Designed miniproteins, single chains, continued (5). Designs and how they scored, part 40

Each design is a single chain, and the fold is of that chain. pLDDT is the mean over its residues in the fold that is shown.

## One batch from the design tools (miniprotein)

Design m17457
Fold by ESMFold2-Fast:
Structure m17457 (fold): chain A 82 residues (1-82)
Amino acid sequence: SLIEKAREALRQGKFDEAIKYAEEAVKENDTAESYTLLAVAYYGKGDFEKALEWARKALELDPDNKLARQILHAVEEEIARR
């Protein structure tokens, strides 16, 4: 699946590939998981503003998503410290 390909790319530190697969997953079916993977990938790439946007979208679909909440917290701290 596209979600699994995005997860594998993230595990290998291939953030641009992870973004590509996660964006394709969003186009097919936007889910909290696909938005969370985009947030993680952009966070890994150092694009904190995009990571924040995608984490917020993930939480709009699933407010209890632990990974999305963790990324949101980490991104907000990084933006506040810049």
Scores: mean pLDDT 84

Design m17459
Fold by ESMFold2-Fast:
Structure m17459 (fold): chain A 67 residues (1-67)
Amino acid sequence: AEEEAIELLKSQGMSEESARAALEVVIEWIRQGKEEQALQLLLRNGLSEETARRIIELAKEVLKERE
């Protein structure tokens, strides 16, 4: 889940460092119940709705693995 999310973000032009930082922000917002805000942030940063929703689902999976 984490590695898949990093690879997907890197495919959108992010460095590994930027991809990891973006994923951590999304995970934190999901943990706070701000899933819709996290989705909107990804969309505003140029991700397609399909890619943004996949990042949200992968971030939820990472959160489950950590909790």
Scores: mean pLDDT 80

Design m17460
Fold by ESMFold2-Fast:
Structure m17460 (fold): chain A 76 residues (1-76)
Amino acid sequence: AMEEIEKRAAAGDAQALTILGVRYYKEGKYEEAIELFKKALEIDPNNKTVQNALAYILLKEGKLEEAKEVFKKMQE
């Protein structure tokens, strides 16, 4: 069921990367979710939904300086 989404994410589909990131986050796989959201932002840097999700996960993991940098980019 996940195979098509995983192939799309590997091909650089920002939406597929975001879907996988959300799934890993819900499974408690925060490091994997962070990596997928970072890849999605490399493709679409101004995606506010992904920026917000990444900032929340970084705060939850105690990565305060990385979270601050994401918030700074969100403020333009």
Scores: mean pLDDT 79

Design m17461
Fold by ESMFold2-Fast:
Structure m17461 (fold): chain A 83 residues (1-83)
Amino acid sequence: KPSVREIFEETKEKMEKAKSVEELVKVALATLGELLADSTDPAVQAAVAEAMATIAANRDAPLEEVKKVAIEELERIVAIAEA
């Protein structure tokens, strides 16, 4: 299985290439769903739920701001998973 960091690096590349907020959110939510399904760590599960809520709250922001928020939330999940 790929590590949480490997999943993050692949997703970050896809998010940076996204041309719309809709495309970015689709990529981010697909990865968050994968991390939630594969994780048995309650801290990772809680961080994924928080990331989903934060990304949803920022959907009306400009694309570059939503990219930044999504990348920061995924970095936070990686840090928790590696702790």
Scores: mean pLDDT 82

Design m17462
Fold by ESMFold2-Fast:
Structure m17462 (fold): chain A 77 residues (1-77)
Amino acid sequence: MALPGVMEAGAGATAAAAGAVGGGAEAAARGAEAAAEGARRAGSEEGARLGEEGAKAGREGDAEKAAEYAALAAARA
């Protein structure tokens, strides 16, 4: 059953988007990490990879890219 992972990936993507709007790059990175973990639990290795790329971008200061990858991770979950 993959539903909890799908919901976690969606919540992570929402958190990353909120980080990009007003929480900053670290908040966006944390959201992308949650999206990657959710996608992995849902069985989407591609989604997990996309979320990990988003987390990396957020840690490097790119909150907008982190949010974009987190959304892609959730879409692949």
Scores: mean pLDDT 80

Design m17463
Fold by ESMFold2-Fast:
Structure m17463 (fold): chain A 110 residues (1-110)
Amino acid sequence: FEILLPEDPEYYLYAGDFLLKQKRYDEAIKWYEKAIELDPKNADAYLNLGRAYLMKGEYEKAIEYFKKAIEIDPENARAYRVLGEAYRKMGKFDEAEKWYKKAEEIRKKN
């Protein structure tokens, strides 16, 4: 008996977001990784994966994924803002301010 999982990256992204809201970070991460496996250019999946790591306190991993989201979609103001938040949580306040200013520049442009 073969059970096929849905091949819809949006389904996995949505399920990850639901688990993230419930603070089930490790499970959210697995679902976001599945979304990325199906669509490797999904900037929102990388953004939300980074947010899950941020909420777990794994700031360096969060920064890596936020930078990947920016690489895919450089006009995503949210990615710059959460990148700034990660630096702030690491105590790197000057770096955090740089990314917050970049987020506002992008937001005003769009």
Scores: mean pLDDT 83

Design m17464
Fold by ESMFold2-Fast:
Structure m17464 (fold): chain A 59 residues (1-59)
Amino acid sequence: EAEELVKKAEEAAKKGDLETAIELYEKAARQYIRQGDIEGAKAAGEKAQELRKELEKKK
């Protein structure tokens, strides 16, 4: 479920596994779109973008 993917992404981000967290947020966004939850998809997508910026800064 999309919410479970978000929870897994949050845990991955807390552990510093930004690449996994980004992937999970992107999967969550796609699942929200399939469910018709556009606001949920936007929130998950925005979080993935923020983590991508953090990952790029880390490199």
Scores: mean pLDDT 81

Design m17465
Fold by ESMFold2-Fast:
Structure m17465 (fold): chain A 70 residues (1-70)
Amino acid sequence: MVTVRVLAKSASVKADIPEEMEAELLGIDFSEVEVGDIIKFRTAESDEVYTAQVVAVDRENKTLDVLVTE
């Protein structure tokens, strides 16, 4: 699991998304994630899958700052 912080969401995303959540990255290891990547993650509590653009990576705290696009 990684911590995902949602800085903003696209107007097409109608769901209320928490500002911070524990999530599982789909198809990529956290160590490989770079700023500007498009990632998919599944939330720990709801099993919902979101698509997001990475805007910051905190390697020390295993945290991603993202813009949710879908």
Scores: mean pLDDT 79

Design m17466
Fold by ESMFold2-Fast:
Structure m17466 (fold): chain A 91 residues (1-91)
Amino acid sequence: SLEEEIARAETLMEATEGTLRIMLAVAKRLGKEEEAKAVEEALKKVEEIRKETIERLKKAKSVEEVRKVAEEAFEKIKEVQKELLEKLKEL
């Protein structure tokens, strides 16, 4: 259903933010200031993508529209994760 597709998309985005929050907490606990900064910047970008995506999902009228919005959001999140991993390798 439309509601189920929306709930799935929202839950997956929340899970991604949760993972980044755990990574941030670990970096801060270990005193890795540069790693913490990189993770915090990635988290901020994912939070912005989620806020934009939720507003788009509220306006979606079909399962196909939800899937398109979710796919675009997850591609953006994937790029944020890729950039974060590249930054962490340089530290």
Scores: mean pLDDT 87

Design m17467
Fold by ESMFold2-Fast:
Structure m17467 (fold): chain A 70 residues (1-70)
Amino acid sequence: GKELEELARKIGEVAGMSEEETEELLEAALNKDLEKLERLIVRGVITNQLSDEQVKQLEELFKKIKELLK
């Protein structure tokens, strides 16, 4: 739904992902592929040298996605 798309876009924004990377993240979430979703987020953290504050935001957004996929 729209809420899942909004959360994926917010993760992409915080993690500094491209539009293509954000679409891949959304597809992983829609497929309930939590391992791929986590891997994509971790890649963003490493690639974009994210701060501890940004990592905390991503942890919270990932938790919200997991709750929506129940």
Scores: mean pLDDT 82

Design m17468
Fold by ESMFold2-Fast:
Structure m17468 (fold): chain A 62 residues (1-62)
Amino acid sequence: MKEELEREIEEGVLRIAAAVALVVAKKEGNEEAVREAEEALRAAEEGKLEEAREHIKKAFEL
């Protein structure tokens, strides 16, 4: 049960990070970063936390 709560917290944090990356990418007009941030949000919503982390990293590196 503790592991379930920790996973939900991590999902929430990754969703927030992906949303921030998306806002920044849209403001900068970086279409590639927008795509990566959108994929990060989708992965986080699907519980694919490691994929979400990689897409967030790519979005911020672009």
Scores: mean pLDDT 79

Design m17469
Fold by ESMFold2-Fast:
Structure m17469 (fold): chain A 87 residues (1-87)
Amino acid sequence: STTTLTATVPAGGSAVLDTAGVEADKVTVKNLGKSEVAVAVLTSQGVTMAVVKPGETKVLDAPGTLISVAITNLGDEEATVEVTATG
């Protein structure tokens, strides 16, 4: 199954996406904005972190139970990020 969530994060801000009940083995993060973002994927087995540049798409493994996806905007412009959980 596939679940897609979109977040808009102000400059220097953070957002946490609630993924409760989403079954996923992988999380795909697409940065649609002009600001660099840091992404933290929290699962029952730990946290995986990545930096996603403007226009970049990254695939992160989500081993175990997906708990949350946190996005921090590292830039000086608003960030728009698409997160797709696939399992």
Scores: mean pLDDT 83

Design m17470
Fold by ESMFold2-Fast:
Structure m17470 (fold): chain A 71 residues (1-71)
Amino acid sequence: AAEARLDALAKKVEEEVAKNEPTPQTIGEIVRKALAEHPLTFASREEAEAAGLRVTKAVNKGIQKYEEKKK
């Protein structure tokens, strides 16, 4: 259940970042909105850290897709 929510959140972050100019402010707003739509709770610090890394990877993939479209 938590993993499915994290997957949905990561996918949404990647897609939204790919559509928008990747600035820290824009990325932060996208992540915040995604978290509001897919709320997460963590049983441990390790789970929270793993979720953070997954969101970071989604942001990086979104930036890469945006740069490819910019060409």
Scores: mean pLDDT 75

Design m17471
Fold by ESMFold2-Fast:
Structure m17471 (fold): chain A 81 residues (1-81)
Amino acid sequence: MSPGEKEALAALKQGYEEAIRLVEEARKAEEAGKLEEARRLLEEARRLYEETLELRERTVPPEAETPELEELRERLERLLE
């Protein structure tokens, strides 16, 4: 694995983890009755998810995706439903 591939995989992990964090914060905001804050956080999470998918398509061949990254992506997709 090249340094460039390691950097790309790290960036994908960071993107998915940050998007998951934003979705969880949005749910906490909804519980607190902060509906506009929750919507803003969900919009930011969806934007980051889209940007991370674009990065994946451009920088990481499908065979280089780790099980950990696939699990994070699937978890994020479930949370965004």
Scores: mean pLDDT 80

Design m17472
Fold by ESMFold2-Fast:
Structure m17472 (fold): chain A 61 residues (1-61)
Amino acid sequence: SKEEAEKKALEYGRKAAGAAARGDAETAQIYGFLAGKYYQESGGPEDAGERAGKGARAAAL
């Protein structure tokens, strides 16, 4: 459901932020991508996964 997708987007977003905070760029990118993909499923833009993944990686560097 849309609500389940939003919940997963938030959960993966938190995991991406945690990975970025500790400088783990690869893990941050993976979780960021997943967060963006679930956001896309809840009604976000089609490129949300790629944007969120790149943003999380940049935050880790």
Scores: mean pLDDT 84

Design m17473
Fold by ESMFold2-Fast:
Structure m17473 (fold): chain A 68 residues (1-68)
Amino acid sequence: SMEAELKNRAQAAADLGAGAVEHLTGEKAEVLESRATETTGEALVRAGGRLYRVTVDGVTGEVTVEEL
């Protein structure tokens, strides 16, 4: 179902986002929020006292990390 697909995509964005932020910062990442659309996943991640927005393009697989 679409609901299950969106849940799986949001979880994938959370896991990928945590890993990407940990790799970039060397700090343990905490996922505060994740969401998904039909084509995009997004996670809000905290590491080292800073906040990061991670966007995953569901078409290209591109991961973008932005410090907030």
Scores: mean pLDDT 83

Design m17474
Fold by ESMFold2-Fast:
Structure m17474 (fold): chain A 66 residues (1-66)
Amino acid sequence: VDEERVDALIERGLEAFARGDLETAARHFEEALALDPENRGALFLAALVYRRLGDEARAAELEAAA
């Protein structure tokens, strides 16, 4: 795990989310989770984004993992 890289991906995801770019936000959070699957912050943020995208199944899966 590379904490600096994971943190950078979470920041990029949050920037995309703030812009309303939910698809880009989801992609960055998924990239962070690929590097650190147990990252609670990334799990929580990805679940929020997927819920807003209407992917309730993916959101529930991420919530269960957090």
Scores: mean pLDDT 82

Design m17475
Fold by ESMFold2-Fast:
Structure m17475 (fold): chain A 58 residues (1-58)
Amino acid sequence: MTDDENARLAEETARRMGLSPEVIERARELAKTYPAGEAVRRAMAWESGGVDTYREPV
């Protein structure tokens, strides 16, 4: 699998899940190191660990 194909799959998966643009970009970067599914999963864990799931302050 090429890096481009893996990044594309990660981006598409994250978009289908309704993730934020920041998480989508994170998943694309992680796809350079991890398989697409794992990259999306790690981007979601990063988002959940650092910010609210919906990122609503109130």
Scores: mean pLDDT 71

Design m17476
Fold by ESMFold2-Fast:
Structure m17476 (fold): chain A 63 residues (1-63)
Amino acid sequence: IEALVAEGEAAEKAGDYRSAYEHYAEAARLAEQAGDAEAVARYGARAKAAFAKITGVKAVALP
């Protein structure tokens, strides 16, 4: 889980929100299997934030 969160944060820093979404979503899924409801909520929220930033909003700024 910790490695997935770190990879997601690195992807966000690089502007790769698709990879960030995938890593946070997988971290949330593993947290759910571990029964960690707070981690599920935290990583799920980060995954949703990354998803909202995927291409659609960014593409509006491109010619």
Scores: mean pLDDT 72

Design m17477
Fold by ESMFold2-Fast:
Order: sequence, then C-alpha cells, then structure tokens
Structure m17477 (fold): chain A 71 residues (1-71)
Amino acid sequence: MEKVTRLVAARLLGIGAAFEARLAGDKELEEEARRLGEEAVRALEEGDFERAEEHMRKLSEIAAEAQKKVL
C-alpha cells in the first residue's frame, strides 16, 4: 500500500504544481514541476523513497511559489 499511495501522491502533486505554475504564467516553473514529478515517480518505482520525498518536497515548494505569483 505505501508504494501505491506514494505513487498516486507524487503524480497528483506533480500535476498540481505544474497546473499552479501554468496559472501563474511561468512556463519554466511548469516544466520544472513536470520534470520533478517524473523524477519522483521514477525514484518510487526504483524503491528510492528518500529521493522521491525530496522531489515531492520541491514540488510542494514550486506550487507555493506559483501561488504567490497569482496573488
């Protein structure tokens, strides 16, 4: 269950962060969010949970930064 839950969370977080960046009009941030989302999923598929958590943390930071730009 943990791996499946983390995979779903990583994909949703990546999509959400990319969407927030798109709303902010920041194409570079959107591309970075998509890249980090893919890297988090790959890390989880390889069993590297520490790397996946680091990428997911960065995605959360991107979402927060993008949200500041739309305010």
Scores: mean pLDDT 79

Design m17478
Fold by ESMFold2-Fast:
Structure m17478 (fold): chain A 61 residues (1-61)
Amino acid sequence: MAPALYRAVKDFEARSPEELSLKEGDLLARLAEVDEEWWLVASLATGEVGLVPKEYLEPVA
């Protein structure tokens, strides 16, 4: 069973309105795998949805 909850391991700066900026330690729910490299996620703090590189995320235990 794949974990649905993830944490940002480093800062990511969005370059388009479709991308979500991340700060290290942000908690995110995975909504979909859009690509092999990009995931659609939702911020648990703000409810904002956007694309992020999956390499910036780690599963929360």
Scores: mean pLDDT 80

Design m17479
Fold by ESMFold2-Fast:
Structure m17479 (fold): chain A 56 residues (1-56)
Amino acid sequence: AEAAMNALEVPPVTAEEIEEGKEARELEGDPRSAETMAKMLLRGRRAAALALAKGL
């Protein structure tokens, strides 16, 4: 429970995450902003890390 609560503390998007979001947007031809794509990627990574921590 506590580990899951800590995983919900998502820091602000970094420059590196914005760069990755920009590349993902161009690869997909997605009209969403680079920041939106970066946030989605960051959330996905945190969810995957949490699943691994739970042994899922």
Scores: mean pLDDT 60

Design m17480
Fold by ESMFold2-Fast:
Structure m17480 (fold): chain A 70 residues (1-70)
Amino acid sequence: SDEIVEEIKKKIEEIKKLVEEKAPWEEIVKQMKELQELYLKNVDKLSKEQIEEVKKLMDEVEELITKARS
């Protein structure tokens, strides 16, 4: 549903903000784990197109984290 996609997007934006603010790594890891759990819990409720959109956004935030740690 659109509501779940919006929750996932909001979580991704929260993680991006933590990375930009140079938050403790433990906090970023915790939020990434919560994002993964949110996705897995709700993936059966998402359309194929919504899954592709969410996966792309999750990949983008993972790349951002990787660059920030380099």
Scores: mean pLDDT 84

Design m17481
Fold by ESMFold2-Fast:
Structure m17481 (fold): chain A 55 residues (1-55)
Amino acid sequence: SMEEFREYLREVLEKSKTASLEELNKLLADLLAFAREQGISDDELWALLNEIYRE
């Protein structure tokens, strides 16, 4: 669901704060793959990331 995906995005963003460059690359690749599996467009993913990252 979209709600489950939002929770996943928040976890990815939190992990990204302490991740190495190699881990960041893997997190991004896994995130993009998961978004596409869920039928989430690149534009929609960008909007969700901005919404979650912004206070």
Scores: mean pLDDT 78

Design m17482
Fold by ESMFold2-Fast:
Structure m17482 (fold): chain A 85 residues (1-85)
Amino acid sequence: MKIEVFRLSDGRLVAYNPEKKIAAVSVDGRLPRAVAETAGALLLVAEFIDSGIDFKKVIAVPEADAQRGGEELLIETVKKEAEKL
């Protein structure tokens, strides 16, 4: 399974599965889950608006967890979500 990792303009990392169009991105862990998912999706749309990258699902990972687990946690999150589809 091919997972790509991008670095955003603010230094955050995104893990992305181009086949299933699933992304995982870090968001403020104080946000409620639904708000965090919306914030993550809006961030990715804003960052990649000119790139032609399409996202069908965005998974919000709490920033503290993403900082601790790094790129590997984001990749694992995308892989686990892809297995549910």
Scores: mean pLDDT 71

Design m17483
Fold by ESMFold2-Fast:
Structure m17483 (fold): chain A 74 residues (1-74)
Amino acid sequence: SHMERLEKKVKEFEEKATPEQRKAVRAIADALNLVGDALDEAIRLSKETGLPFSEAAKDLFEEANKKAREILKK
């Protein structure tokens, strides 16, 4: 499965990675999760309000991008 292959590659990376590389990968993962959460919230708002997805997504994606940039700076 895609998940099983990805998990194996992540484990191999973690075994060989430096502490700095592990920190960078965690920051990237946190930023990606933030964008994913914004996507889920935009879908929910679109469904609840009847707004087109693009309108519901605009403010949420702006906020997620701002927070992702702050995570990547750490």
Scores: mean pLDDT 74

Design m17484
Fold by ESMFold2-Fast:
Structure m17484 (fold): chain A 55 residues (1-55)
Amino acid sequence: MTKKEKAESYVKAAEEALKLKRYDNAIIFAQKALELDPSNEKAKELLERAKKMKS
């Protein structure tokens, strides 16, 4: 599995966590996706949304 493929798996996990209102989990998964692929715009958007909902 490439780093990009693994990052996409974390993006999907973050999306599911947001649907379940598990904002802490969504933040963690989005951060992991960005560690693997810093250019992933979807992961950045998910991280911002999760932080805003958490605050």
Scores: mean pLDDT 82

Design m17485
Fold by ESMFold2-Fast:
Structure m17485 (fold): chain A 65 residues (1-65)
Amino acid sequence: SALIIALIGILILSILVAAIVFIAVYRRDPSPAGLTRAIKLSIGAGIAVLILGLILLTLAASHDW
């Protein structure tokens, strides 16, 4: 149960970070080029948060040795 809750939390955080990055980038450059950049950066930020979350979860699990 705790593992599933942690994974759901990481997924929600990833989506929130992606949305924030999208809004921030698009507001700074509301052009077709800015939209494309916002989409690419938000996807990258989301993936980065997922990877970081999984690394932190693995480190937390290793503390139980």
Scores: mean pLDDT 78

Design m17486
Fold by ESMFold2-Fast:
Structure m17486 (fold): chain A 78 residues (1-78)
Amino acid sequence: SVDQARQDGIKGVEAYLNGDYLTAGKYFERAAEHYEKAGRLRDAALMYFEAAEMYKKNGDNDKAEEMKKKGEELLKKS
C-alpha cells in the first residue's frame, strides 16, 4: 500500500542517516515495490533511484544498475 511505501521510505531515510547504506537501499527498494503495486509509478521510480544511490554507496554497482533500470522503465509508463 501507499502507507507501507511511506513507512519503508522513512525507515530508509533513518538507515541512511545512520550510514547504513545497505539497509537504506533495501527499504527504498521495498518502498518502490509498494508504490508500484499501488499504481504509483512515478513515486516507485523515485524510490528505485534512491535505492540505486544507496546500493552504489554500498559498493554494489550491479544492484544499483538494476534499480536504476527499474526506475527508468517505470518513468516510460508514467
Scores: mean pLDDT 90

Design m17487
Fold by ESMFold2-Fast:
Structure m17487 (fold): chain A 100 residues (1-100)
Amino acid sequence: TSQQLSDQVQQVFQTTAVQVQDLMQQNDTPNDFINQVNDIITTGGDQIDQAVQNNDWQSVYDYGMSTFSQMTDLINQNNGPQSVIQTVNSGSSQLQQIQS
């Protein structure tokens, strides 16, 4: 159901965000870079929450995917740790499986 898809997207998003934050801390990531990633996570989370409130399940998925894409782009631009990129890619893969 659309509600189950939304719940699964939110769970994947939260789990991925926590793992990314933990890995960035473990890799002695600069504070400015951490702040940029956290801003992306916060904005994406807010967009997902609004889509859930509006019963717009497609936007919940789209915002989750968009947020992970933005994170991957930022990490690649800063030559960030491959482990963080792999974690975000795993999150994206899980979202694609939920949508399928």
Scores: mean pLDDT 85

Design m17488
Fold by ESMFold2-Fast:
Structure m17488 (fold): chain A 70 residues (1-70)
Amino acid sequence: SEEERRREEKERLLEELEKKVSEMVRQGVPPEEIGKAVQELVRRLRELTGPLSRDEADRIARRVSRAMRS
């Protein structure tokens, strides 16, 4: 279904975000620059799924924080 497809694509973007953030942290990229990369990917996500729910925003924030602490 379209809902399933959109959820799957959203999950792929979140996995890409985690991988990118983790790699940037490993390479010593400044937090400000990492933040810009996160903003850009979240913008793409919102374009795909529409406005983020509070639960979705919180989940994304937790995944990013975890990747940044890697």
Scores: mean pLDDT 78

Design m17489
Fold by ESMFold2-Fast:
Structure m17489 (fold): chain A 94 residues (1-94)
Amino acid sequence: SPLMDALLEAINAVTDENLAAGIRDREVNLERVDEANARAFAAHRDEVIELFRKMGASEETIERVRELLERYERDPSLLPEVARELGELLNELR
């Protein structure tokens, strides 16, 4: 899927950048991965919604995902907050 390919590419790029920079702090690495995922999610919004549906997300969760992606589109400075909340929603589906 284009979204899954974009997520894998984003994760690999951030991982490679962090390794090259000598960044071994787990918290910093996870924060950067979450931000890269949020950017990829914003670029592939329809596929993100379909992914959440396939994972069994409620309509309330899907509407929250739409709201978060729209907030990021309007104000990119909210990326850290949007990334954190998207990561929390994904973890709830496990």
Scores: mean pLDDT 70

Design m17490
Fold by ESMFold2-Fast:
Structure m17490 (fold): chain A 111 residues (1-111)
Amino acid sequence: SLLEEAAELAREAARALEEGDRRRAAELLREAARLLRESGAGPLAEQIARTAEDLADLAETAPDESLPLLSRAAEKLAEAAERLARGDRLGAEIDLGVAQISLGVAKLLAS
């Protein structure tokens, strides 16, 4: 499914961030966001997509010290997409929330 494909791309982005490959991570996260929107899986898929786009933008600009937090956020977005693909909406919302917290902390460190 498009959701499972988006999850795999987000997981690849997490690995790219761990390796310091910011450009590849941003490209993978933007592609994941596109697939999430194309899935038609409703408002939660759109929220995961927006968070992936915010993560992509921050991956390009954040200090190196933030990369582990961004990697964890990408991994949680992958988990959210996988859970949504399985119909586990509550689990997807929880994983999205964790990703958003990690992203918020990374944004604070980037300021």
Scores: mean pLDDT 90

Design m17491
Fold by ESMFold2-Fast:
Structure m17491 (fold): chain A 95 residues (1-95)
Amino acid sequence: MEEQLKADGERLIAVARSLIDEAKELITKAKNSKNVEEQKKLLDEAYRKVIAAHIALAGAEYFSADPEEVARLRAEVDEVMAQIDELKNEIEKKS
């Protein structure tokens, strides 16, 4: 029973990592775009990925995943959200 909970937690950690990586790629695409509407769409998609990662990490914690790994990934989610907010503010100032 405990081994099954750990396996589910590890799966959710893997999902969260994938979503964080996808959000980072979308942020990079947004930085390289010169079209304001495209930048906003990419940042909105990145934000949705980050929120999904946050939900996956809450599930991982429920399924007894490593609390230190969950804490590290939550910190990375917070950093990615801060980057999205900063880029949105920069776009609004220049548009």
Scores: mean pLDDT 83

Design m17492
Fold by ESMFold2-Fast:
Structure m17492 (fold): chain A 71 residues (1-71)
Amino acid sequence: SELKKKIEEYEEEIKKDPNNSKSWLKLGIYYSQLGKYDESIEYFDKSLSLDPNNESTWLALSVTRSLKRSE
């Protein structure tokens, strides 16, 4: 799966550079696409802890929280 490969790539990227907020954001997006909303929210929270002014991350977090509540 292409999605699985991207997740593995970004998991390796955060091991190399845990302060790269964009890598955490990408993991949040991919975990949300898998329906793993709790893990997705944790990754978005980590991304926001590193870059609190990223509007894309706030929007993604809001959407993911809404999807989790709909379950």
Scores: mean pLDDT 86

Design m17493
Fold by ESMFold2-Fast:
Structure m17493 (fold): chain A 71 residues (1-71)
Amino acid sequence: MLMDEAELAMIRMYISIGKLLASRGDLEGAKESYEKAIELAKELIERSKDEEVIREAEELIKEAEKLLKEL
């Protein structure tokens, strides 16, 4: 549980960094941050058995993918 929560926090942090970079016009940095968030979330889904963690990770992937398309 603790490791999954730390991974979710890291995924959310990358999304937040990406949003900040995009707002400042750093589209390349934003893209890299969103791609890292998606990668980490996919890894978490593959190894986690916690349904709530999987749901949150899936939602974060959808958010990051939407933000990538908006760049």
Scores: mean pLDDT 85

